# Designs tried in a protein design run: designed miniproteins, single chains. Part 3

Each design is a single chain, and the fold is of that chain. pLDDT is the mean over its residues in the fold that is shown.

## One batch from the design tools (miniprotein)

Design m79
Fold by ESMFold2-Fast:
Structure m79 (fold): chain A 117 residues (1-117)
Amino acid sequence: VRELLERLIRLNEEGARLAREAAEKAAKGDIEGAKKLLLEAARVFREASRVYDELAELDPSRKDELLTRSSFSSMMSVSLENMSKSNVSKEKLVTGAESAARFSERLAEEARRLLEE
């Protein structure tokens, strides 16, 4: 369990970093660079979703909460992948990337709290 929580913290911190870099590139007009980073972030969120599923199997007392986090991470992965492939405005790309970064930062903080319990 501890090793999975530590992996989850690292994945969510990496997801936040990639999403923030994507927002910065999009803001500067580097749309293709931003899309590449969002695609990388999507892969990280997909991996985080799998780790939440594994944690849910090991901790029945938090199963519903962990499966909910898995679902949200999976949905974010799909959203970012779609945004990376679509013809989205710079403003929407920045907003989407910033939202993904905030989401990942929140999940990293939650995983840290679970590790302290």
Scores: mean pLDDT 86

Design m80
Fold by ESMFold2-Fast:
Structure m80 (fold): chain A 70 residues (1-70)
Amino acid sequence: GPAAAKSAEAAAEAGRAGDAAASATGMHQFYLHAPNEEAKRYARLGLEAGLAGDAEGAARYGEMAFQAAK
């Protein structure tokens, strides 16, 4: 739904700003409330990338989670 999509978008923006830790935190929160399996999969990948310090990867998966949550 729109609220879940907004959370994923915020996590993707954090990743694009180079804040991998903030992106990981946002993806974890999104994962708990993700509306479908595709969104959950991308949130998990984004969380993994963010925890690894891969801000670009976290941003990419956050965007995919955002698109899946629309």
Scores: mean pLDDT 82

Design m81
Fold by ESMFold2-Fast:
Structure m81 (fold): chain A 76 residues (1-76)
Amino acid sequence: LNEEVNEGILRMQVAVSILAMKRGKMTPEEARELLRKTLAEARKAGMSDEKLEELNRWANERLREVAPDLEDAELP
């Protein structure tokens, strides 16, 4: 239950970052760093490694749709 809520928050943060990048208010590097920090906090909150890997892959794919040359964020 809490894992589903945290997943929803992370997905929403990624969507906001993509919108901010499209509006020129956030760099791809800033979006990647925010993703890394959000994943680290999710791990501290008890999210499983399998779910963190799934969400990291999904988020990096979404970010690459806007910034194709962006290197993938590594898991914390």
Scores: mean pLDDT 76

Design m82
Fold by ESMFold2-Fast:
Structure m82 (fold): chain A 63 residues (1-63)
Amino acid sequence: MSPEEARAETVKLAEELKKAMEAGDFEAARRALQRIKDLLERADSEARAAMLKALAEFDKEVE
């Protein structure tokens, strides 16, 4: 997975997690979080860095 693809997928999953949390759907939130964790574990160091940066940017944009 390229760093660009990893970043894009992480943003999508973070958005799904936020929507699930806002809806009180903790099952959907857990699935989104687990998918993010699975991507982080499978990503190489560059893709992982891109994902973490995307998560930090998303968090900053929200709060």
Scores: mean pLDDT 75

Design m83
Fold by ESMFold2-Fast:
Structure m83 (fold): chain A 81 residues (1-81)
Amino acid sequence: MKEFIEKMKQAIEEGKERLLEAIDRLNEVVDKGKDKPNYQELVRKAVAAILVATALMIEGKVDEAFRYLDEAIKELEEELK
């Protein structure tokens, strides 16, 4: 158990700056849709993407986490067209 918690802490520290940057990018994309009727759905999708990416990072799948976030950002940008 202790070793698992230590791995989680390391994964979070290694991904922290990249995760914060990705969150800022998601927030910018969502803000572009603030006047859209599906704005709340865009917000929910962005939050879900952050949660999934955080879980992947905790598992040590940092590259998969950021690939997932990049795909989520692209999908939200397409929904704004």
Scores: mean pLDDT 77

Design m84
Fold by ESMFold2-Fast:
Structure m84 (fold): chain A 94 residues (1-94)
Amino acid sequence: MKVGVVVVEVDAEDEAAARAAEAAARAAAEATPGVLSVESAIEPVPGGARVIVVATFESLEAAEAAAARLEAAVRAVPGVTAVRVAVGEVDEGE
């Protein structure tokens, strides 16, 4: 089975912004058709917090659609200072 994967890393000014970004990213991932799993963590860093969200999807196409939605949702959160998104495929590969 080919599985799409999205990894979103967010830098936030404080824990409140980090929690809002985590909630927004999880909601966007869960709203994407073909979502299989959503895992997230918040870590304190000097000067703020970092959010890591890993979501898996039934296809690379679903993962690419989710990545765009997650990035947009997270960038809309006040106090988010940086967003990094990676998309890939596992199983057969290309």
Scores: mean pLDDT 82

Design m85
Fold by ESMFold2-Fast:
Structure m85 (fold): chain A 68 residues (1-68)
Amino acid sequence: GVRENLEALKAEVEGIPGVSATLVGDNKLVISGSLTPQKLIALTLKILGDYPNLSVTLSGDTIIVEAV
């Protein structure tokens, strides 16, 4: 389900040094941390490729992932 996909993504991105992720309810994941612009773009593209049923929004240095 959506929650399981977000929990899997949370575990995956928390493996990246300096990155943290917070699950908000059952349908939203907020990813933040000490990311360069290049790493932020690369991570966003990876999420879009690996999780096609999730929407991604960039807000400054934060990546917001939501169920579509």
Scores: mean pLDDT 77

Design m86
Fold by ESMFold2-Fast:
Structure m86 (fold): chain A 73 residues (1-73)
Amino acid sequence: MLEEVEELLEEMRRHRDDPAAYADYVGRFNTLLAELRAADTSPAVQEALGEAAEAASAGRTEEALEHFRRALE
């Protein structure tokens, strides 16, 4: 999972100048985050996943990855 997310966020980083492609990747990332939120309702995980989603939608893929890694702790 983490490796797949790292690949997804790197792909998003490369497509920042393509709004349509970037939006599609954000949708895929948000789908993964929604599945994780459904599986774990702890406040710390919910906060970290929310911060990851916000960073990704803002084009901050490195920050999104850091928040995602924190959610897995």
Scores: mean pLDDT 79

Design m87
Fold by ESMFold2-Fast:
Structure m87 (fold): chain A 100 residues (1-100)
Amino acid sequence: STPSLDEILETLREKMETLSEEERFVLARIFAHELVRYAIKHWSDDELVEAVRRFLELLLEFLSREQVREIAEGVLELVKRERPDLYERVKAVVEELLAA
């Protein structure tokens, strides 16, 4: 069974609500890597970009802007390596969400 983005993000939200601040950051870093890898393999380009947007928006509810920026930089590095054609689209999402 292939979970939807909505199901994946709801599961992450529920876990984040039960974790300490330190555990949230560690989980978010691991989850970011796994989510992007999964999206590259199983989802369309538009779905991948939307997944990154919704994931980072969720993280901003639980983590500091500085922590989310560090996670977003890891996502951008992975996208640049694995899907350089999508790098500018994902970078635009990161800049839109973190430009304050």
Scores: mean pLDDT 87

Design m88
Fold by ESMFold2-Fast:
Structure m88 (fold): chain A 67 residues (1-67)
Amino acid sequence: LSPEIERDVEVAMIRMRGAVALRFSEASEEQKRRARELLDRAVEAAEEGNIEEARRLLEEAVEIAEK
């Protein structure tokens, strides 16, 4: 895949995974807010081509949402 397509796929995956985690989250309102902030940062990192950082932020957001 080209870097452009890889980035677009990563952004889509982050948005999908984040949305699913938040939709089924039983976490507190503060934890959900923190997770959303991390998801926004993950999308920004992916759009900048920093895929490793984007994945790290996504995993952190999911962990918070599933707490």
Scores: mean pLDDT 80

Design m89
Fold by ESMFold2-Fast:
Structure m89 (fold): chain A 107 residues (1-107)
Amino acid sequence: VPVAETPEAHAAAALTALAAGDVERAREWIKRSTVEDLAAALGGLAAGEGMPAERVEEVRRLAREALRAAIAGDEEAMEEYLRRLGEVASPEVVELARRAAELLREE
């Protein structure tokens, strides 16, 4: 199986695996990614859907905060940031952010 060479590519591979329902592959890619790279990959998906740059930055910020809350074990903050993300992003981006956050919360 080919592996990505950069953390950004690892984050993109993780989201692709999550979208395909391949949770075990997503875990391996998330393990090699940072929260910043995962948030950037989610923003990249929003940009690919035609979202303006200003809104893409908002998606990146909200996704980053949700993922950080998940790592901290702060479920209330995680759910609040995911709810706010749902106000600005597509349901597909929100679902991928939620799945990534849930895997990060597993520690």
Scores: mean pLDDT 80

Design m90
Fold by ESMFold2-Fast:
Structure m90 (fold): chain A 64 residues (1-64)
Amino acid sequence: SLEREVLRALADMYEAIGDILEKQGKYKEAAEVYRKASELYRQAGDTVRAEEMEKKAKELEKKA
């Protein structure tokens, strides 16, 4: 559906922002953004990517 496509596009944008923040060493901010991406991927029905984003967030929270 169009709604799922929009949610996935938003999730992809949050993932990209998270990647940039992680590369800058902003681990706490990156973790927060990855958690938002995870929720959006779940709403889009992409549970695999949602779990991947959640895992990234948890690992970065340990470094923060």
Scores: mean pLDDT 88

Design m91
Fold by ESMFold2-Fast:
Structure m91 (fold): chain A 85 residues (1-85)
Amino acid sequence: MEFTIGEAGVEEARRTLEELPEVIKELEEEEKKLLEKAKALEETDPELAKEYERKAAVLFSAKGILEAAISFAEEVLELAERQRK
């Protein structure tokens, strides 16, 4: 049976597209701040620099997951529109 996207799924995908871009921007700004701190500390405190790099890597991974969720939400909305019209 073909997958049919219900109205609830369309609403959820729409919310995802509205909310996640802002979250991604916040993650990008935090990642930049952490990488700047890591670079500044590389010579004086390599251990702390590594800690900031690790935190930045976590944010980078989270951003990738959210970007994938946005792409999926866009696909859900496109399929729902095409299925009904």
Scores: mean pLDDT 78

Design m92
Fold by ESMFold2-Fast:
Structure m92 (fold): chain A 71 residues (1-71)
Amino acid sequence: GAEQLLREAERLLDQAERNRKDRELAIQLAREARKLAMEAMKQSTDLRHILRAIGLVLRAIGLIEDIRAAE
């Protein structure tokens, strides 16, 4: 369900942030987290789930851009 997808996306983002020095791994984890958050948004009509998913998508995009900008 959406809650499980949101928890997994959050876990992957936390892992990506902890592994920022491994640029390729961090980007892959953040991309997967974004995918799971978007899937959770599609599966839920609960506004709280949708808002949480949007927050996770923005966090993932921000992390990917920060890592790429540090090139």
Scores: mean pLDDT 87

Design m93
Fold by ESMFold2-Fast:
Structure m93 (fold): chain A 55 residues (1-55)
Amino acid sequence: DASKKLEEYILKLYEEGMSIDEIQDLLAKWIEELEKKKIYDKEEGDKYLLEKLEK
């Protein structure tokens, strides 16, 4: 499940020392990127973000 993998990735960033404010900024940027790509499906959006984050 892409959504669950994305949540695990966010949690790992927090554990590695990223602040909540930085994580919120990152999430806002991801939403903006998905809107630019016109990806409105949650599953497709989560997959797109995971591919960008994991290379």
Scores: mean pLDDT 75

Design m94
Fold by ESMFold2-Fast:
Formats: structure tokens, sequence, C-alpha cells
Structure m94 (fold): chain A 79 residues (1-79)
């Protein structure tokens, strides 16, 4: 389930296994988008988690884009 993948991504991030965190965050994001649609707050959270993993792996430009996207999604969900 997407929630289990999200939790695994968080655990990997806490263990500083950023490559594993990226993999699980990407899988969780894909499943949340497919099951819940792009406007669900869980999509924004998974997008932000993927951004953190990418930043730690040195992909700062992609991380910045994902953080901006997650912020915009959360702002729309809160409105």
Amino acid sequence: MADELFEKAVEALLNKDYETAKKYAEEALRLYEEELGEEDPRVALATGLLGIALEKLGDKERAKELFERAREMLARAAA
C-alpha cells in the first residue's frame, strides 16, 4: 500500500539511506497520484519527502522544484 511505502521512505531517510528513501518516496508518490489524484495532501507530502531525499543525494535543482510543487499543492489543499 502507498502508506507503507511512504513509511519505509521516512525510515530510510532517518537511517540516512537516501537512495532507498528516494526509491520508496517515488513509488509512494506514483501510487498516491493513481489512487487519490494529484490534489490529495498525501501527494504533496510524498513529493516533499522525495525532494528531501534528492537534496541529500546532491540533486539540489530537482529538490527545489519538488519543494515548490509540494508547497503549491499544500496551499491548494488548505484552501
Scores: mean pLDDT 83

Design m95
Fold by ESMFold2-Fast:
Parts: C-alpha cells; structure tokens; sequence
Structure m95 (fold): chain A 61 residues (1-61)
C-alpha cells in the first residue's frame, strides 16, 4: 500500500470505531469500507484501500 492508502485506511478504521464502540471487527471493517468509498482521494488510492479491506472482511467471514 502507498503511504496515502495507509493513512486513508487508518483514518477510516478510526472513524468506524468512534461511530460504534461496541461494533464487532467485521462491522468496523464494513463501516470503514463505506467511509473509504466516500473519501475525496484518487481512484487508485481508493482501490488499494478497498482491496485491503475486502481481504480483511473475507478473512473474518
């Protein structure tokens, strides 16, 4: 992941946790994915972060 993608991932996960402190890991990652989709960043950065989140979500299912 690029540094930009890493920063976006960390920000999205933090926002997801802050939104629902009682959320399961799966719920946190799914919320973070939604936040990344809405982020004002390059399509390449979004694709990198979404791919990483999709892999993490798949590993929890």
Amino acid sequence: LSDEAKQLLLRAVKEAIDANPDATPLEILERARGLVEQADVSPETKAEVLAALDRAIADLK
Scores: mean pLDDT 80

Design m96
Fold by ESMFold2-Fast:
Structure m96 (fold): chain A 73 residues (1-73)
Amino acid sequence: SLEEEIERLEKEIEEKKKEVEELKKEYEELKKQADDKKKLNEAIALALQIVGLEFEIELLEKRLEELKKKLEE
């Protein structure tokens, strides 16, 4: 069912958005410790993970909009 696919995709997007928010909290904590080069490198790695997840969310949201349009038309 198209409706079931939409519901699964909405749930996946919600889960990934929650993951991004948790990673952003971790990033802010590591950023406060940036006087340590190891913590700075960990913060950079987290920032890259966040960017990757946000890009993935954007692609999933575009797919969700396409599926919603097909369901309504």
Scores: mean pLDDT 84

Design m97
Fold by ESMFold2-Fast:
Structure m97 (fold): chain A 68 residues (1-68)
Amino acid sequence: RVEELLRQLYDAAEKALENGDVEKAEKIIDFLEQYLARHADQLSPETRAELQARIDELRKKVEELKKK
């Protein structure tokens, strides 16, 4: 399901960041953003807001790591 895949992608991006693989995390986050946008109409407004907030958090972590 769309929601399950989005949560799995979030988990994958978080694990990549934990491993210091910023490049892999960026690719997963980019795909996650595209996938959420493409399937936003299939999700509840609450789930969309929750997942968008999590994506924003991951993006901030990536930008922090890229400055080093």
Scores: mean pLDDT 78

Design m98
Fold by ESMFold2-Fast:
Structure m98 (fold): chain A 60 residues (1-60)
Amino acid sequence: GDEEIEKLVEEIERELVRHVIDTGKQLSKEEALELAREILERRGVPEEVIEKVLKRMQEG
């Protein structure tokens, strides 16, 4: 449901922040969305859910 999508967004945003800290490089919005997709795909998240998560991130 929507709560599960919001939880995934929070988890992915935490991983993106960790990536920025580890690399010292700021991510553009486009780069952040590409990385988020890759992480979700590696986690085996269904495409329908990935699309919903990316849409929420793009709207924020």
Scores: mean pLDDT 81

Design m99
Fold by ESMFold2-Fast:
Structure m99 (fold): chain A 99 residues (1-99)
Amino acid sequence: SSSQEALDALSRGDKKKVEEIGSESKSFLKTMLSTLSQKTSNPEVKDLANQALSYIDTDVNKSVGLVLRVVGLSLEDPASSEEWQQSIAEAKQQQEQKK
């Protein structure tokens, strides 16, 4: 599905592939970023996630670039990495519940 392709592309840091997937990837990213901004204990990650949300409908490339910065920060800290993985899992579950 488009959501699975978006998840795989994000895991690889593939900005171009995330953008190619289309409108369903935007919905997935919105859910993921919203969840992350609420769950994260890191104020820098929260700020970047909120910035990515603000650009997702107007500048997808900029939004994806901000998400990649969040991933980079999360990989440097085990707690942030877990919060990132949980946010992806919740976004995936929420998309699977939409018929």
Scores: mean pLDDT 70

Design m100
Fold by ESMFold2-Fast:
Structure m100 (fold): chain A 62 residues (1-62)
Amino acid sequence: APSPAVLEAEQLLALGRMAYSLGDYDLAIKLYEEALRLARAAGDDALAARAQAELDRVRAAK
């Protein structure tokens, strides 16, 4: 079963995407940074890579 941290990270990615779609880039960055932190803490390299890619994308758009 996925760890609580993995489930929370996936929820934060979804919320970050919503914030991004609303133009709230500062909130999207915070949500993606927290998702990345949780993914790394859980040792989920694939999820961490997804969170990093989303974070890089929003920072580039800024």
Scores: mean pLDDT 86

Design m101
Fold by ESMFold2-Fast:
Structure m101 (fold): chain A 58 residues (1-58)
Amino acid sequence: MSLAERLAMADTGLTREQLEKIRNAKSDEEIRELAEEAGISEETARSIGEALRDPSLA
C-alpha cells in the first residue's frame, strides 16, 4: 500500500476498494458518482485520484 493510499484512507475513511475505483476513474462523471457514494466532494475525489496515480508519492 502506497503512502497516498494510507493518507487518503485516514483523511476520508474510504475503503481500499473505493480508493481503487477512484484511482481507475477516467471521467469526471465517474469521479462525481464515486464521490457522492463515498460522501466526499468531487474535488477531494479528483485530488485523491491524482495522488494515487502520481509515481512520486508511491
Scores: mean pLDDT 72

Design m102
Fold by ESMFold2-Fast:
Structure m102 (fold): chain A 86 residues (1-86)
Amino acid sequence: DIEEKIKKYEEEIKKDPNNAQAWLNLGNAYFEKGELEKAVEYYKKAIEIDPNNADAWANLGYVLKKLGKEEEAEKYFRKASELDPP
């Protein structure tokens, strides 16, 4: 249940608003819900708190690509690759 996941992550953020993982998880939940612009917002919060989280950069790129913002998505994919090279 996506709504239960959202409530859980919102509660985690209320306890610790600097919990980058909770912001990342909230972004993932909104992405699953199809709320792409909210997913972008929450991924950006995760990056603001922990700029070394490669998953947050990669997920932000993926959502932007789905929104048709391919050039912007490529920038974020490059950042993710720099942090966690294959």
Scores: mean pLDDT 85

Design m103
Fold by ESMFold2-Fast:
Structure m103 (fold): chain A 77 residues (1-77)
Amino acid sequence: EKQEQLKYMNQLFEKTLEEMEKAPSEKEQLRILARMHLELLKKGLGSISKEEQIAIIKKLAEMAEDEELLAQAEALE
């Protein structure tokens, strides 16, 4: 099970990097990265605490000036 979780996380990271390379702006790159962390949190995946995952999403959403994504992260607290 842990090996399958690591494979999924690796595939998600690879897909995220590809999407970031195609992103037209730094703000879109930050949104893509924040969405990746949100997906990991929703699935209960990650080697860090839920609180740390939420903090990362909030920081990225603030940097991207994405109020909707920030509100989604705050709702998970």
Scores: mean pLDDT 79

Design m104
Fold by ESMFold2-Fast:
Structure m104 (fold): chain A 80 residues (1-80)
Amino acid sequence: AAERAYAILADAARDVAGNPDLAEAAEYALEARKAAAAGDEEKAKEYAEKAEEYAKKALEDPEAVAKAFAAARAALEAEA
């Protein structure tokens, strides 16, 4: 599911790419989806805003971002 993709991206960003800002962005995106599913629109918006903030910081290292997405894609394809 999409929630698993965010968790895998966070792990890849932190452990493979060394981009903690991308890991935070993925984790906040996952929390935003969980809050939305629970009906907590206020928290969903707050977490989505944090996800965007960290994603912008992550883009300061575009090579690490590309490495994290490649690793996450490989992990997701292995689960298929």
Scores: mean pLDDT 79

Design m105
Fold by ESMFold2-Fast:
Structure m105 (fold): chain A 79 residues (1-79)
Amino acid sequence: SMELTEEEIKEALVRMAVAIAKLMASKGDYKEAAEFLEKILKKLKSNDPEALETLAELYEKAGDKEKAEKYRKLAEEER
């Protein structure tokens, strides 16, 4: 049988999504990076606080202050 649990797979996918979003952001694609990460977190139903903090920072850099504040608040609630 596979050794990875569903929770471990979900956590790994979230970490990979954050890494990809940060790579996109390094190219200046802040809006695309934020939308990509938001979509993955929503699909996985993940409230990982580190991922939410990254999402908030990406939306802030993309100029979406409302979404940045929303995800910053959610990250603090999940810590």
Scores: mean pLDDT 87

Design m106
Fold by ESMFold2-Fast:
Structure m106 (fold): chain A 63 residues (1-63)
Amino acid sequence: MEDIERMRELGLEAIEKKDSRLFARAVGAALRAMAISLETGDEELAKRVLETLKELNKEDEKA
């Protein structure tokens, strides 16, 4: 849960500021959340990661 919130915050800030360091941190948070989802079988966590990535991709296309 916390990793998804961090991914969203860092991703949006990276898009706004065009900051590759923040982008790298957002990707790290996304990968960690997906790894936890796969290890624990938490389908809800996996869905939330995918939804957040889709949101960030749409924002990036507008930037």
Scores: mean pLDDT 76

Design m107
Fold by ESMFold2-Fast:
Structure m107 (fold): chain A 60 residues (1-60)
Amino acid sequence: LSIEEIREIAEKAKEDEELKDAGEVTLEAIKLAEELKETEEGKEYLEKAKGLAELLLESF
């Protein structure tokens, strides 16, 4: 999943009453990944965001 795809999945989840909180957490993780890019910490946030986005896709 690309950063753009993760963001789109998270935004879609925010419009769903049951998935809203998970969508917000995913957006926060992607923002931290972008802010800390080129660091090990940024890579960890990116992997977290990917995992959250994959779980959100399985929930639809």
Scores: mean pLDDT 79

Design m108
Fold by ESMFold2-Fast:
Structure m108 (fold): chain A 67 residues (1-67)
Amino acid sequence: SSEEVRLTSRAVGHAIRAIGALLDGDKEEAKESVERIREIAEEAKKLGYEELAEEMEKLAEKVEEKV
């Protein structure tokens, strides 16, 4: 669905930003990007996309582990 694509694109965009921030040593920017991914995961869950939300949370956890 277009809504799933929108949510996924937003989350992936923030994940890319987080990776870039980590490579640059910017832990604060990486942390902000992780928070954005979690916000999108909550939005996905509220819209009924539970599996997508779980995948987004796992992505956020992996990035957070590197901060």
Scores: mean pLDDT 85

Design m109
Fold by ESMFold2-Fast:
Structure m109 (fold): chain A 64 residues (1-64)
Amino acid sequence: SLGLEAVVGKDYTATKPDELTLKKGDVVELLERVDEKTYLAKSLKTGKTGLVPGEALEAVGPAR
């Protein structure tokens, strides 16, 4: 875990089996930075883990 959480800034629908579907205002825990544009994250709403584009994330802060 990166010790970070992020707020989803826009709705994102998974296009691949390893991606998360997210809604604006959802909170995710950032587990790993996979590349420049992509995180491995855990949805705090659903408990599911998967890849999410960094561009869908609006605010990043410390995980609690």
Scores: mean pLDDT 79

Design m110
Fold by ESMFold2-Fast:
Structure m110 (fold): chain A 70 residues (1-70)
Amino acid sequence: RAEELLRRGEERFEAGDYEGAVRYYEEALRLDPDNARAWFNLSRALKALGDEERAREYAERGEALVDRQR
């Protein structure tokens, strides 16, 4: 499930494996693209990898989802 993949991504991020974290977050979003938390976590991992442009784009996607869920 997407939640399990998100948890694995968080474990990788905590271990400093930002590339591994990105992969798990991307898989979680394939299963549940409306998961705003996964978009924010993916953004954070990409920023840690130095990919600030993609990080900004994905943070905006997460924010749009939060606004839709009101």
Scores: mean pLDDT 81

Design m111
Fold by ESMFold2-Fast:
Structure m111 (fold): chain A 55 residues (1-55)
Amino acid sequence: MPDLRLGPGAARALAREHRERIDEFVEEMKKRQGVTDEQAEAIRDAIRAALAELE
């Protein structure tokens, strides 16, 4: 992704894989891809929103 923002499909896939460990997954992304704290918060929110839609 050019700007690292998650699309709805990617957010849903990540939510299904990492439902119970979203924060841990996001911290791994920060370490591996240099995601900023602001971007990490946006990713976390996107995954949580996708989880709400899956209910």
Scores: mean pLDDT 66

Design m112
Fold by ESMFold2-Fast:
Structure m112 (fold): chain A 62 residues (1-62)
Amino acid sequence: SLLTKPTYDYAELLALVRQYVAANNLPLDDESIESLAKILMNHDKDGDGTLSKAELTSVVRF
């Protein structure tokens, strides 16, 4: 499961957000999903191109 990974790159964040949107039947289009994934990547404190699970959960309530 993507939720068990310690870090997420952009493609993995896109997949995770799409799974969350589908599971919760949220009215978000692909453009909004891509925008959200980009916003999440901007919270990468290490600047290494990946987002940690702790950083992800601090900005998104899963």
Scores: mean pLDDT 66

Design m113
Fold by ESMFold2-Fast:
Structure m113 (fold): chain A 95 residues (1-95)
Amino acid sequence: MISEELERLLRELEELDPAFAEELRRAREAGTPDEELLIAALIRLAALYRVRGDEERAAELEERLREVAERFNLDLEGLRKAVEALEKGLREPKA
């Protein structure tokens, strides 16, 4: 259930932010739980849709984000910070 939803969101994310999608796939291979990856994908997609002016889709993703975080008792604030750190890391590669 969650794994299928995660795969769909990762494919959507590959269209909008392929570098971030690849990093989430690497985290999945490293053993990060699908629930945490789903939240990270939802956070990033909602932000990208807001930037594009698709407020309806962004609001839908934010609502799903709240549902998943509540269902799995996940630290939404901590996961938002992890997503910010990952995004910053992808923009600042070290030689």
Scores: mean pLDDT 78

Design m114
Fold by ESMFold2-Fast:
Structure m114 (fold): chain A 71 residues (1-71)
Amino acid sequence: SDQLRQRAAQIDEAIKALEQGDYDKAIAILSTVLSPEAVAALTELIQTDPDLAIDSLRHMKATLEARVAKL
């Protein structure tokens, strides 16, 4: 679906922002595609272990892309 493709693209942009150290931009992007609870959990993870946050987002993106490929 278009929503799943757009969500995957926005997660990719959030990953790029995190890799550049722009945590505020990453959180702003994630707030448009994830639930408030998921954003809060990822915000905490970004502050404690940003590498793990990036890995978690890469896994989430891969899962969404796999779902899009089946549609």
Scores: mean pLDDT 82

Design m115
Fold by ESMFold2-Fast:
Structure m115 (fold): chain A 58 residues (1-58)
Amino acid sequence: SELDRLRRERERLRRHLEVLRRAAEEFPEDRETYLEQARRLEERIEELERRIKELEES
């Protein structure tokens, strides 16, 4: 279903977010770059969560 696809995408992005946060800790010279990428992923996750909620309320 569309809901299942969106939930899988959200979980994929959440895993990627954890990788970026860990990279920001391990590579201080590139910290700002990883945190910027993490912020963009957080925005995408938030958008997906809004879409999931809308479909669940249908």
Scores: mean pLDDT 86

